Designed miniproteins, single chains, continued (2). Designs and how they scored, part 1

Scores and structures below are computed, not measured.

Each design is a single chain, and the fold is of that chain. pLDDT is the mean over its residues in the fold that is shown.

## One batch from the design tools (miniprotein)

Design m4001
Fold by ESMFold2-Fast:
Structure m4001 (fold): chain A 65 residues (1-65)
Amino acid sequence: AELGELTAGKSPLERAALNMYYTGTEKPPAVPGPEHVTPEQAARIQAILDEIYRLAKEIKEKEKK
């Protein structure tokens, strides 16, 4: 399953963001943040989610013309 790749790179996260975008979700889910995540990993996940969210917004704006 591609879920195992969600933390590996942006590609699986982009698919998740697109799926949420098409289902009507305008915000990414909160950082999953299991308590065993290091601060560095949390920051990186946050940055990736932020970028994916911005891309999803831009796609919506382009489709809205």
Scores: mean pLDDT 57

Design m4002
Fold by ESMFold2-Fast:
Structure m4002 (fold): chain A 81 residues (1-81)
Amino acid sequence: MIEKLLEKLKELQKEAEEALAAGLPEKEKQELIEKQMKELLKLLGEIVGLSEEDLLAAMRGEKELSEEELEKLKRFEKEIA
């Protein structure tokens, strides 16, 4: 399961790099970044069992994650790093 998520993440990174190399207008670049962020939040939500809204709030420091949720996120982060 996580392996598919890592492959998806690499695909998103490649698309971002290709967009930067192609010289996309700033507006299109911003839309691409927002799309990729939402896709990543959705995938992370599926891993930890949280909504995209809850994950975004936690990233902003507006919500504290449980120990179990943090452990799942750290495991995913370790595999990306």
Scores: mean pLDDT 68

Design m4003
Fold by ESMFold2-Fast:
Structure m4003 (fold): chain A 115 residues (1-115)
Amino acid sequence: MSFEELKEQALAQLRSVLDALGVTNPELQAVAERTLAEILEAHRDASPEQLEAVANATVAALSYAAVGLQRGLSAEEILAGIRRLLARARALSPAARERMLGIFRRTVEELLALA
């Protein structure tokens, strides 16, 4: 799969999941989509296995964040859940997990400001 094909597939999957969760706020959707794009670009030169793992873990983490926001979880609780989710993604390198967590810290704060 090319990078562009993987990115389009991941964006389509994210949109589908957010729609299924009832996320109708276009600003929240835009933050989620920008986060996915930023994380994928940060891993553009990764192996195909790592890139696919990053894409899948990012969609899962953003889905978890959306549910956490709907349930009234704090930024700290959402980030703790994301950290656990990334730790369970065995295909992710430690460096990839650290980069993703750095991006998710900013994303969770932006999402909370919109909730």
Scores: mean pLDDT 86

Design m4004
Fold by ESMFold2-Fast:
Structure m4004 (fold): chain A 57 residues (1-57)
Amino acid sequence: SGVEQLRAALRLTPDVLSDDELQYLYEKTQGSVDALRYAVKEGYLPEHLVEKLRPYL
């Protein structure tokens, strides 16, 4: 699935983000890591997700 492709692209372990959090990020970015980086930079994501993602971006 696109959600699992996003998890693999970011090299996330299953404990970093829940499946619901990954689904949310996939819906916002359509699986694009560049779109995810843009969303983080522009403040379009909830702060708690930004904090979890910082080591992987």
Scores: mean pLDDT 80

Design m4005
Fold by ESMFold2-Fast:
Structure m4005 (fold): chain A 78 residues (1-78)
Amino acid sequence: SEVHEELERLLEEFEREMEELLAKTKNPKAQEVLRISLEATRKAAEELKADESATVEQVRRAMEAFRTLTLQELRKAE
């Protein structure tokens, strides 16, 4: 479905960004935030896939919210 395709695309982008930050970060607190956020976002994405009522716009907003929250927590870890 279009919703599943968009969700997978956004999840892949998020995973790539988080893995790149993990590879570059030497701060143990930041690494922990990135690992926890990556796992939590993957779980949330699986729940969104199971929601047959979810729209593409809702998926985009949810994934952007996960990214924003991750970056906020990462900023606090620095």
Scores: mean pLDDT 82

Design m4006
Fold by ESMFold2-Fast:
Parts: C-alpha cells; sequence; structure tokens
Structure m4006 (fold): chain A 80 residues (1-80)
C-alpha cells in the first residue's frame, strides 16, 4: 500500500471499530435476548472480518464492513 492508501485504510478501520463498538453497546441494551445474542454474534463476525480486511490491505473490504456495521447500528437503534 502507498502511504496515502494506508492512511485511508487506517481511517476506515477506526470508523468501523467505532461503529462495531456502538453496535455492541446497542446490543447490550436490547430487551429481546434472542435479538441481543444475534447482534452480539454479528458484531463479533464483523470484528474478525475487519481484522482480515486490514491484514489484506483491502480498502474496499473495510469500507463494506463499515457500511454493514452502520446498517446494523441503524436497525438496532430503530428497535430501541
Amino acid sequence: LSPEERRELEALVEEAEREIRRLLELAEQHPDEEKREEALQRARLLTEALRRAREAGSVGAVRSILEAARRLVRELEEEL
């Protein structure tokens, strides 16, 4: 990766980590135990996917993970 591509990758990783953290916070607040468990599992899968995407240096993959995390946060916020 070029220095600029690495900067973009790290910025997107940071944003994805914040969204995944937000997802975990919302999951813990969910009154439905089944939905809470599902959201926690999805957050863990996103965390693993993010780690692999970062190792691969894939800006596109990190961006997709960030968008997935944002969607899940929005869905959970609408349920609370």
Scores: mean pLDDT 83

Design m4007
Fold by ESMFold2-Fast:
Structure m4007 (fold): chain A 78 residues (1-78)
Amino acid sequence: ADESVYEGLKKYEEEARRLIEEYPDNEEIVKLAKEALELLEKIRRIIEENASDEERLKIPELMQKVLEKIEELKKLAE
């Protein structure tokens, strides 16, 4: 797998977990961060399992959804 993809996954996983740790009582932040982590886990599974080419083609779309959730999380944290 592309090392750049794994670095991106790790970065966003760490960001989402950091926001849960900083704002554990903010239900909206916790919910959105958990949704981002679920999408990141789905991408990781596609990469690590014998996924079809069709499933692998969905990775860019899933990453875009993660980026949108991380951006929303940053706005909510300010």
Scores: mean pLDDT 79

Design m4008
Fold by ESMFold2-Fast:
Structure m4008 (fold): chain A 85 residues (1-85)
Amino acid sequence: AQEIIDKAQAEVEKLVAELKALPKEEAEKKLKEVLEEIQAIHNGEMRDKEKLEEYLKLLKAENAKEPSPEIEEAIKKIEERLKEL
């Protein structure tokens, strides 16, 4: 249990640091990769809601820094998934 929590938290922190350091185009590529991963993992169901909420917070923070249509679309898709859960 603790190992899973620690690993998830470390991955989230790493993603936040990477997104903050990237220029807009690179951030958009990274967000697309993250969304594809989230969509693929959604079938695993039990872990998805908390991770989706964490990624949503990260995406909203990045969009507040520099708004992007790609980031806004990503936020919308994650919010729609969370409504289904």
Scores: mean pLDDT 64

Design m4009
Fold by ESMFold2-Fast:
Structure m4009 (fold): chain A 96 residues (1-96)
Amino acid sequence: SMKEKIEELIKELEELKKRLEELLKRAEEAGVDEQVIQDIKAVIEKLKEKIKTLREALETGKLPNGRTWEELIKEAEAVIRSARDFIRYVEELLKK
């Protein structure tokens, strides 16, 4: 169902946010470039906004003006994919 799909996406986004918050702490302790620290913070904020949008849509049953459920799902899936790629990149940096 649409509700189950949205709940699964929220769960994935929250898990990725938690992983990035843990990586942010490790990156700060490792003294990585300030630009990388800022990029991690930016991705965390993007995940927070997407979680908020999906939770509000799920709670109210109302979509943001001019948007569809399919559009929200597609955007969330794209954010999840991008965040996973970025996490992999940061994890590789922390190995060096």
Scores: mean pLDDT 87

Design m4010
Fold by ESMFold2-Fast:
Structure m4010 (fold): chain A 87 residues (1-87)
Amino acid sequence: SVVEEIEALKRRLEDVARTASDEQRLRLIEYFGALVANLAAPVDPELAEEFLRRVREIVERARAGELSADEALEETLRLIDEVIERL
């Protein structure tokens, strides 16, 4: 199911982010965010668009120094959980 695929992406993001530098972590958030949005879009395009916009805002705030890379990851994982619950 789409939910199982998104759950697998969430686990993969958590795993690869664990050993990543701050900049690598932000790039991983962007990459995995796009993958989650692409999986959600055929089921709920509005949810996918909202999710992708919010992930981009998180990354922009982190690059501006308003969030740590760890905080950006935590917020992104929270948004992925919201997508899973709404699908």
Scores: mean pLDDT 90

Design m4011
Fold by ESMFold2-Fast:
Structure m4011 (fold): chain A 98 residues (1-98)
Amino acid sequence: MRVLAVSYFESAELYLILEEEDGKFVRVLTARSVEEAVELLSEIVEPGDVVIATSSKGALEVAQAIKERFPDVKVIVVGKPEDVKDIEGAEVVEENPF
């Protein structure tokens, strides 16, 4: 199972996409905008992948766009339920699931 974790690194103003396969680190990709992060994820995401997003700085918008484009991809959002109401079908957890 492949995990694609999206977060925002405020000091560099970058979106980080961490790729893991079966708990093993594969790579980190970077994007400067929500649009670039969605494009990168759209190029690499496959059926059965898990996308994890933090509830900050556009990571939710990335998660929503991926869920809309790829309904069969599991999306998990790390954050408070009130911050993620607009992402239908996403699983919400208050702590990092990995």
Scores: mean pLDDT 72

Design m4012
Fold by ESMFold2-Fast:
Order: structure tokens, then sequence, then C-alpha cells
Structure m4012 (fold): chain A 100 residues (1-100)
């Protein structure tokens, strides 16, 4: 189903974000990234199950803002932040294609 495809895209993005965090960030910073992903992925999955587009957009926005805060807190370089943003952008593009 389209919902299963969207969930798979999001789970693949979560894995890539964590792999990138483990490569460039301290274990403490990786744990904060993991906690943010876990928190908002539950909200994202609930929104998808309920066909709640506004809830999905809100959860994705909150995830983005929390990740940016974590990157600032741990002084993540601009080039590495751009790699995280690329993962999120590619996931958003794939979700858009599924919804066509």
Amino acid sequence: SKKDEIIKILEDARKKILELAEQYMSPEAVEEVRKALDKYFEEIKKAIENNDIDGLVDALRKLYLDLMDIFEKYNVPKEVREEFLKILEEAAQKISEVLR
C-alpha cells in the first residue's frame, strides 16, 4: 500500500540519519538524535495511520527543528548538516512521488 511505501521511505531515512550521526558525532550526540527520531517517528506513524496530513507535516517540522537544535548544540559542521538535510530532502521527494 502507499502507506507501507511511505513508512519504508521514512525508516530508510532514519537508518541513514543514524549512520551519518555515528560517523560524525559523539555517542552522546548520537543518542539525542536517536531520541528525537524515536519520538517523532511515533507521531509520524500515527498521522499516516489516521490519514492526518496536517499531523504528518507538523511532526516532520518538529523533527527537523529538533535535529537542527541538536546539530547546533554539538557544533556539527555546515557540510555535515547539509548531508543530513539531503537525506531528509530525498525522503520528502520519494514520499511526494508515492502520493502522485
Scores: mean pLDDT 84

Design m4013
Fold by ESMFold2-Fast:
Structure m4013 (fold): chain A 64 residues (1-64)
Amino acid sequence: MSEEEKNREVAELIMNDPELLKKAAEILNISIEELYKMYKKDPVKLAEQIKLVDPEFYEELLKK
């Protein structure tokens, strides 16, 4: 699986879980609305930003 595919899966996991969505918004210090806008624009970039800010949370999502 490519890094791009992994990042897409991470972004999709976040969008499908209300607790993960809230956690991701807190990590990025943005609103849930802004997180939805980022996902709609580029889900890979959203996951990349999470990996940069909180690599532990990113690795936790990859294990699912």
Scores: mean pLDDT 81

Design m4014
Fold by ESMFold2-Fast:
Structure m4014 (fold): chain A 62 residues (1-62)
Amino acid sequence: SEELRKVYDKIGKLASEGKYEEAVALAEEAGLPGLAEGLRLVAVGKVDEGRELIGKELEKNA
């Protein structure tokens, strides 16, 4: 949905700015647990694993 895309854009911007705590909180508030977990993994340096989870959540809601 258009609202979901706006949430994804905001989360992506926060993550690109290194604001992972805020990005995770927004993902959880939006009911996107896979995205929240993926962002946590990226934040602790597990970038490849985190990106896989983020990609799966984005595909699920596409």
Scores: mean pLDDT 80

Design m4015
Fold by ESMFold2-Fast:
Structure m4015 (fold): chain A 59 residues (1-59)
Amino acid sequence: MVEDKLNTVDMGLDSARRGIETANRMISDPSMRSVGDEMKSDANTLISTATSVRNEALS
């Protein structure tokens, strides 16, 4: 069902947004910058994937 896919995508986007917020906080700390960069990269990948899935579900 389209509903289940959209709900999963919305949850994923919320998680990605929280991940970016955490990553930005980590990047502000020089000792955690590498971890923050990795988390931000992962969050961007999730957003791209979620956006693609959402567009397919709405097609």
Scores: mean pLDDT 75

Design m4016
Fold by ESMFold2-Fast:
Parts: structure tokens; C-alpha cells; sequence
Structure m4016 (fold): chain A 80 residues (1-80)
């Protein structure tokens, strides 16, 4: 399905940003990556809405987002 393809795109994007977060050396770098991620994540959410993603698919997206946020905060606490 179209929404499943978009969700797979989200999985790949989130993995990419988690890797970038892990490589970040400064708080400033981490904040720039976060700003970039928010823009791309917003675009994926728009695509999911346009593809009439189910509530279960939206929950899957939220689970991915929550895991990414955990990695972001962990890295932030590590380098601040």
C-alpha cells in the first residue's frame, strides 16, 4: 500500500537521523540536526495523511518518533 511505502520511508529516515545524532559532537550540531529532522518528519506526516494512513499506521509512526526522541535526549545529556 502507499501508506506502507511511506512508513518504510519514515523508518529509513529515522534510522539515518539516529545515526547522525550518534555522530554529533556539539549541542549546536545536534540542534541543527533536530531542526532538519523536524522538517522532514513533518513532510512524511503530511504524506501519511494524504495517503489516508490508518490509526495503527500512525501509532507505528509515533513509536518510531518516540524512539528517535529517546536517542536525541540521550545524546543531548551526554554532550551538554
Amino acid sequence: SESEKILKEAEELFKEYIEKFKKAKTVEELEELWKEFKKEASEILKKLDEANATVEQLKRFKELYDKLMEEFYKKYEEIK
Scores: mean pLDDT 87

Design m4017
Fold by ESMFold2-Fast:
Structure m4017 (fold): chain A 88 residues (1-88)
Amino acid sequence: SLAENARMLIEEAREEVEEAERAFEEGDYETARQHARLAIILAEQAKLLADLALKQGQASEEQVEELKKEAEEVIKRAEEILRRIEEA
């Protein structure tokens, strides 16, 4: 389902931001930037699929709000890594 696909994208985005955080701690800023950017792309796609799931009647408003909240948390973490790379 679209809601299941959104959840899978959030899980992938979370893995990508964890890789970005690890690369940043190791001083590999280029790898950290690549993973952080991918995390944002995947999380934004998850938000779009969550909205589409609501429109198609495949998810409730509450489910979509939770998916978007989880996606926004990943985006915020990735944006913080990108900000810290710019400051380094």
Scores: mean pLDDT 90

Design m4018
Fold by ESMFold2-Fast:
Structure m4018 (fold): chain A 65 residues (1-65)
Amino acid sequence: SVEDLVRRILDIAAPEPPSEEDVRRLAALLEADPSDLTPMADWLRERYGSRVTPAELRALLETLS
C-alpha cells in the first residue's frame, strides 16, 4: 500500500518512529501528485529536519516498490 511504502521512507528519513498521522499526511502528499515529490521533500524538511531531495525520494520509491 502507499501507506506501507511511506512508512518505509519515514523509517529511513526520520530520526524517530513515525506517527500514524505523519504517515497519512505523507501518503496524501504522494497521492496528490506522484510525478512531483517536492511537496514530500519540503514536508520532511519542515517536520523532521530531513535533507532528503526529491531526486533521492524518487530513488527510494524505486528501490522500495
Scores: mean pLDDT 80

Design m4019
Fold by ESMFold2-Fast:
Structure m4019 (fold): chain A 78 residues (1-78)
Amino acid sequence: SPVAEELTRLMNRLTPRSQLILGSGVTLAQMFAYLKDPELARKVVDQTIAQLRADPDVSPEEAERLERLLREYTEEII
């Protein structure tokens, strides 16, 4: 999807640590979507966003864009 492509492009601009945080969150959200647990998928997304916003290597503008895309992507797969 265009959302997944944009999310991947932004992820590739992050530090390796921030990429791991986002990548792990995406993988867990996909897993819970596959298991038909939308509540856990959304909870994982909320936790991932909180970690990215707390990351000093992620700017507020990057965090806001990543939040929007990650939430949109998660709603597409559940």
Scores: mean pLDDT 88

Design m4020
Fold by ESMFold2-Fast:
Structure m4020 (fold): chain A 80 residues (1-80)
Amino acid sequence: EPLTARQVRELLAKILEELKDENGQVDAETLRKAVRERLADDPEAVKLLEGLIDDLVDENGKVHADDLLEAFDRLTRAPK
């Protein structure tokens, strides 16, 4: 069963909180592995998040946690 956008966001936020360093950054490879393992039941969410990680990864192989959450929110939130 695919997860709701809210469930994906909550799980993503938890993963980022567990993995982020002192600079608020997460290792992209570690993050991809965590996403694949924890969201294995929703391949579409995994593809979306992997795309965002690839877009946001810096020269050191790191992703800013806040930037990833904001990018996810922009793609999944309905404007009100």
Scores: mean pLDDT 79

Design m4021
Fold by ESMFold2-Fast:
Structure m4021 (fold): chain A 59 residues (1-59)
Amino acid sequence: MTEKQKEARELILESASYSVLAIHYAVLHVTGEEEDALEKAKEYNEKSNELDEEAKKLL
C-alpha cells in the first residue's frame, strides 16, 4: 500500500467520525435540545464531505 493510500484511509476514517457527529446534532435539532444544533450538524457534515474529497484526490 502506498503512503497516499494510507493517508486516504485515515481521511476516510476521520470523515466517518464527522458523519457520526453530524447525525448526533441532527437528532438534537429534531428533539429541540439545542437551538444551534442544525448549524452544527451542517458544519460537521461539510467537514466530512471535505475529508472524503481530499481522500479522492490522493487516489
Scores: mean pLDDT 81

Design m4022
Fold by ESMFold2-Fast:
Structure m4022 (fold): chain A 92 residues (1-92)
Amino acid sequence: ERERQLENTELLFALESARRYVEAYERLRAGEDRAAVEARLQAFNAQLQAQWEQMLRNDQFVSLTEEQYEQVKRELEELKEKLDAIQEEEKK
């Protein structure tokens, strides 16, 4: 199903992005230099965005089984909960 494949691809990109943001905040909490963390995150996000745009242009999408889809969705939900908690702390 094409709609599902597009959604699967979006979920995978969202998952990778969320993972990198959580890692960035954990590194900052551990006392790593903010500029270095931000530079790595920016480079990764730029690469991820370029890959997404290329896949859209070439009509290439990731296919996931129902099992894989549920696993990715669960992990993304857990990461989003962590990001929400971190953002609440950062707003202070």
Scores: mean pLDDT 75

Design m4023
Fold by ESMFold2-Fast:
Structure m4023 (fold): chain A 81 residues (1-81)
Amino acid sequence: MEELKKQLEEVEARMDQVNAEIATLQARLDAARASGAPQEEIDALMNELFDAGVEALKLAVDYVILLRKLDPEKHEELGRR
């Protein structure tokens, strides 16, 4: 249990970091588009945003797996009585 909790906390911390990165990249991309930045700069930001999105998806999957390992029955009962 304690090891799974530590892994869950690590995944949550990484998810927060990646989500903050995605928000920053999205804001930079929007600003670059609005200012008429070179296509090369826009493409670079889009590639970084895509990579960050893939990392976020991987972390989300890991998070769900860890939650299920902590208590599978609790998650199955969530929203039902």
Scores: mean pLDDT 79

Design m4024
Fold by ESMFold2-Fast:
Structure m4024 (fold): chain A 112 residues (1-112)
Amino acid sequence: MIERIEEEAARAAELMGEIYENGDATLQRAADNILDSLARQLLELGVPQDRVDALVDAIRNGDADRAARIAGEIARSMDEETQRRLALLLGITTGLLAMLIGVENIIKEREK
């Protein structure tokens, strides 16, 4: 479970890096809205504000190693049920970010 949480957080950071490097302002705004939703849901899950801020900042900046480390530290402070909820939340976040990149790639392919 913790390894999955770390991998999903790292992937979210990598996807955010891709969106900010190659995405237009509309895609970047959509990605920021996804991260804002993640931050709110982490707070509802009982994660302290400072840890939420650190994780979301690492993801937004494309720092995969830092995102994985912080997410793993958060997970280790949680019971197994809360870890499963965190894994699901991060999985949804990575899925939404991957979808934004997919849409961008379709648009760019049609412009070429």
Scores: mean pLDDT 83

Design m4025
Fold by ESMFold2-Fast:
Structure m4025 (fold): chain A 113 residues (1-113)
Amino acid sequence: SRERILELVDEAIKLAEELKNIAKPLGMQEKVDRIINLLKEIKELISQGTEDALREAMKLIEEVYKLLVELKNDFYKNKDKITPEQYQKMNELIDKLFELLKEIADLVREELA
């Protein structure tokens, strides 16, 4: 269902905005802003629902995945500059974003089949 995919993208945007609030004091907001902007573009492409738009959405999902991997590595390298509670919260948000991206990608592939 396209409606289900859009709900998952909205959840991903919400989690990314929570992640931005934690990342901003660490000077890591630029990468999170890029993730948020890509998720909003993915939402627009899924809403269009054409085969070309869904294929483009898949490329942007891969880009978000790569940025999340980089962001997770950046947090690990800076873990001594944040509280253990903040580090745990960041990892939980990133892991949830990976789960949502996988579900979104799987559902978009079903729409393309």
Scores: mean pLDDT 88

Design m4026
Fold by ESMFold2-Fast:
Structure m4026 (fold): chain A 66 residues (1-66)
Amino acid sequence: STEEAVKKLKEIAKEKGISIEEMVKRVEAALQLIEQGDEVVGKVLEHEYGLSIEEVKKAVEELKKE
């Protein structure tokens, strides 16, 4: 669910010692590369966050509303 994906991203940001704003910036940059056809960045993102690209997109949009 989107709520679970948001919780996962917040937990990973805390574990990495970065702000939620910094995580959103990094994820949005990665998502732009994926939209341009970078399949490797997509696979790395899914592996790092344990979420699908679609779940990551939805979680980032919710975090931007906070």
Scores: mean pLDDT 79

Design m4027
Fold by ESMFold2-Fast:
Structure m4027 (fold): chain A 88 residues (1-88)
Amino acid sequence: SGDEEKTLELEFEYDGKKVKITTKVKVENGKVTVLSTTITVTTPEGKESKVEVKDLFDIQAKGYEATLAGDDETAEEYAKKILEIIKK
């Protein structure tokens, strides 16, 4: 298959704030490379703060590769690691 860039988006609420994680990935032959991860936090007052993080979310690429390989246990483990990082 051809090389493809994809944008993955996850939204949730934490401590009264809206959190949006936007991850750009490159998928080639079932392998995922994280190109960028942006975390957008919106306060209850509507103030938006944006942080770009590349290295801390390399775990997302591994989780997606596990999902593509049908390894649900490993994919779930990486998803939990991402959530722990975000909660801190």
Scores: mean pLDDT 67

Design m4028
Fold by ESMFold2-Fast:
Structure m4028 (fold): chain A 85 residues (1-85)
Amino acid sequence: SELLAVEEEILRLKRAGDWEGADALEAAFPWSPQQRERREAQRYTADKLLEIGDELQKEIDKAKEKGWSREEMLEEMRKKAEEKK
């Protein structure tokens, strides 16, 4: 269906990192009122997930203040992976 093809293409663009292209396609497509309402509700959920992501980032930054960096966390994970070889 046309709707499914457009939704899949928007998702493909987002996964490829082309957020500008995804937003342009979203704006260009003639959504029905019901489709707009559904997508607005999905954006609200996505915004909430981004807010949760921001709070998680603040916890990571707090861990950095305690002497742990992202690089140190990655190095610890790398060390565990190398010991499993």
Scores: mean pLDDT 69

Design m4029
Fold by ESMFold2-Fast:
Structure m4029 (fold): chain A 101 residues (1-101)
Amino acid sequence: SKEEILKKIEEIGKLVKELSKELLKHSEDITRAIGIGLRLIGLVFEIELLIKTGGSKEEILKKIDELEELVEEILKESENEEVKKLAEELLKKLEELKKLL
């Protein structure tokens, strides 16, 4: 349902904020960490906007795929266990979101 989709996006948004904080806290490249965090937040906003405004399933899935790719990059590059845990939780929530679409 649309309600379940919006609830999942809220959960994803919370994880993205926590992941962005942990990236900034544990990054050796603060400028890159800020850029990644802003991109994560921006993609969540775009996904929510598309769902609320009746964007196509194809457009929504494309933005989810962009978000997944960015999170997978974070997971591969990070040595920090908290960052890895948040990234893995976020990937799981993104898979759950895709199943609701």
Scores: mean pLDDT 87

Design m4030
Fold by ESMFold2-Fast:
Structure m4030 (fold): chain A 77 residues (1-77)
Amino acid sequence: SLGKELNDMIANSLDEAIEWLKEKGYEELAELVEKLKKIRDLVDKRLLSPEEAEKLQKEIDELFEKMNKLVEEIEKK
């Protein structure tokens, strides 16, 4: 399924996931993954305060929720 392929690609490479989604024409999903990548880079590469880390993690969770809803919408068509 689209959701499984996307989750596997995100786990292995966000850049590969973005390119794959663009090739498939899922531009809105690609934009959400690009936002996820920017936030993940901030969490992984910076020394963050606990409050900053919590805020960014909530943003990641919200992006995954939006992506899952959009995947369901695409798969229903």
Scores: mean pLDDT 79

Design m4031
Fold by ESMFold2-Fast:
Formats: structure tokens, sequence, C-alpha cells
Structure m4031 (fold): chain A 82 residues (1-82)
């Protein structure tokens, strides 16, 4: 679950795990949240997709989070355009 992935990430950070391991776990969390946003768009629920985008924005500012935010924003904009 998302909660389990967040707990695993917190544990990695507390243990001073290598940046690559921390980034890998954080990427799993970000990807899961993004996939939920894309699924909401496909279902026609743009409000839910926007709420999920807000969830991504609440995470740490990393290159991967910025990419996920951009991709979900682009998908929302494309869905609104047609």
Amino acid sequence: SLDELIEELAKLLAQKAPPSEVEKKFREIVDLIKEEGLAAIKAGDLQRAENILRMLESLSDTPHVRKAIRELREAIEKALAG
C-alpha cells in the first residue's frame, strides 16, 4: 500500500541508506500516485486527478517528483483540450 511504501522510505532515510535506494523507493511511491491520477483521467474524473496532483505537490521536491507533476499536469491539460 501507499502507507507501507511511505514507512519504508522513512526507514531508509533514518538508516542513512544510499541516495540510489532512497530515490528508488521514493520513485515507487511517486509512480503509484501518478498512476492513480492517470487512471482518474481515463475514468473522466478530472477533479480526482487534480486532487492527486496536489498529493504529489506535498512530497519532497526532487527531479522525479517534478517529472511526475509535469506529466500529470500535461495529461490533465490534454484531457481538457480534447
Scores: mean pLDDT 81

Design m4032
Fold by ESMFold2-Fast:
Structure m4032 (fold): chain A 99 residues (1-99)
Amino acid sequence: SAQAEAQEAMEKLLNSEKGKELLELAEKAQEELDAPKVDPKKIAEILEKIAELLKSEPEIPPALAERYLGLAEMSLALDDPEKGRELAKKYYEKVKELL
């Protein structure tokens, strides 16, 4: 199935040099989300880099990269210090589900 092929492609990516870079970006995203003051722009930059790595893999569905781009756009929309803090936990949980 297409889903099984996508899963195998992801597993192969995670065991490659690009996979190491992806894990480092995921770790940086977690560190930024766990910061006392979340910086939505830094999170957006990290998510955009993850999307770029995923787009470089022909066997990974483009929809997955688009999902990370959507989260980056949402992060930029949260560049209101009051709204960003209130929504930080919900945003963190949603991003963590993809990382």
Scores: mean pLDDT 69

Design m4033
Fold by ESMFold2-Fast:
Structure m4033 (fold): chain A 98 residues (1-98)
Amino acid sequence: GPIDEREVLAALAYIAAGIEKVIIESRNLSPEDKEALEKVRDHLSRAADALEAGDIETALQHLEEAKKFAEKISDPEIREETIKLVDTLIEQARSLKL
C-alpha cells in the first residue's frame, strides 16, 4: 500500500535523534555543546512522537526549538550539520499541511 509520509517523517526524526545521541556519546564535546545537543535530541524525539500522533503543529514547535538549540552549538561543523538536518525536517513537516 502507499507509504504514509507522516509516519516516514516520524521515523526520520527518531533517526535524527539517534544520530545526535551518537555524536554526544562519541565526541569530546564542551559541557555547553553537550547540553545543547541533548536538548536538540529531546526536541527531535518529541517531534517524532507528535508526528506519530498526527499533531503536525506540535511537531513543528519542537523542530523549531531543536533549531534554536542547534544554533547555540559552538562547534561550527556540528552546528551546520545539525541545523541542516532540522531545517530539512521542518520543510518536510510543513509540506504535510499542503
Scores: mean pLDDT 87

Design m4034
Fold by ESMFold2-Fast:
Structure m4034 (fold): chain A 72 residues (1-72)
Amino acid sequence: ASRARREAFLAGDPAVLEEFAERVREQLAVAREEARDNPEDMALLDELEEALAAGAEAFVALLRARYAESRA
């Protein structure tokens, strides 16, 4: 199941991206409450939330960039 969904996600399927965005919004809300006193985590959450507000495609682009940086 995960491979077909991953391929659709990487291809930018709007339905898959929106479902992912909804799940991420839920997780970001929880993480923000838990990390409220950590400035580094709050700054990262703000960046992720802003990217997600610009659209699921922008959020995926940010994740790809971060992944590429971690591989270097």
Scores: mean pLDDT 67

Design m4035
Fold by ESMFold2-Fast:
Structure m4035 (fold): chain A 64 residues (1-64)
Amino acid sequence: MDEEKRKAVEEKAREAAKAGVDAAFTEVLSEDADRTVVIVGISSSVAGLEGEVRELTVARAAPS
């Protein structure tokens, strides 16, 4: 995984928390030709977003 893409994922998660504190969200932050990076962030108000962020990488249209 590229570090640059990962930074974008984490940065988007922080912005989402600022806009909607205490919210759970799932967004596609990076979409590549064969892979799609989806970030799932869960924020508990002011508890701390830095620890409650999970990134999930899913292959797109992977052949059998």
Scores: mean pLDDT 48

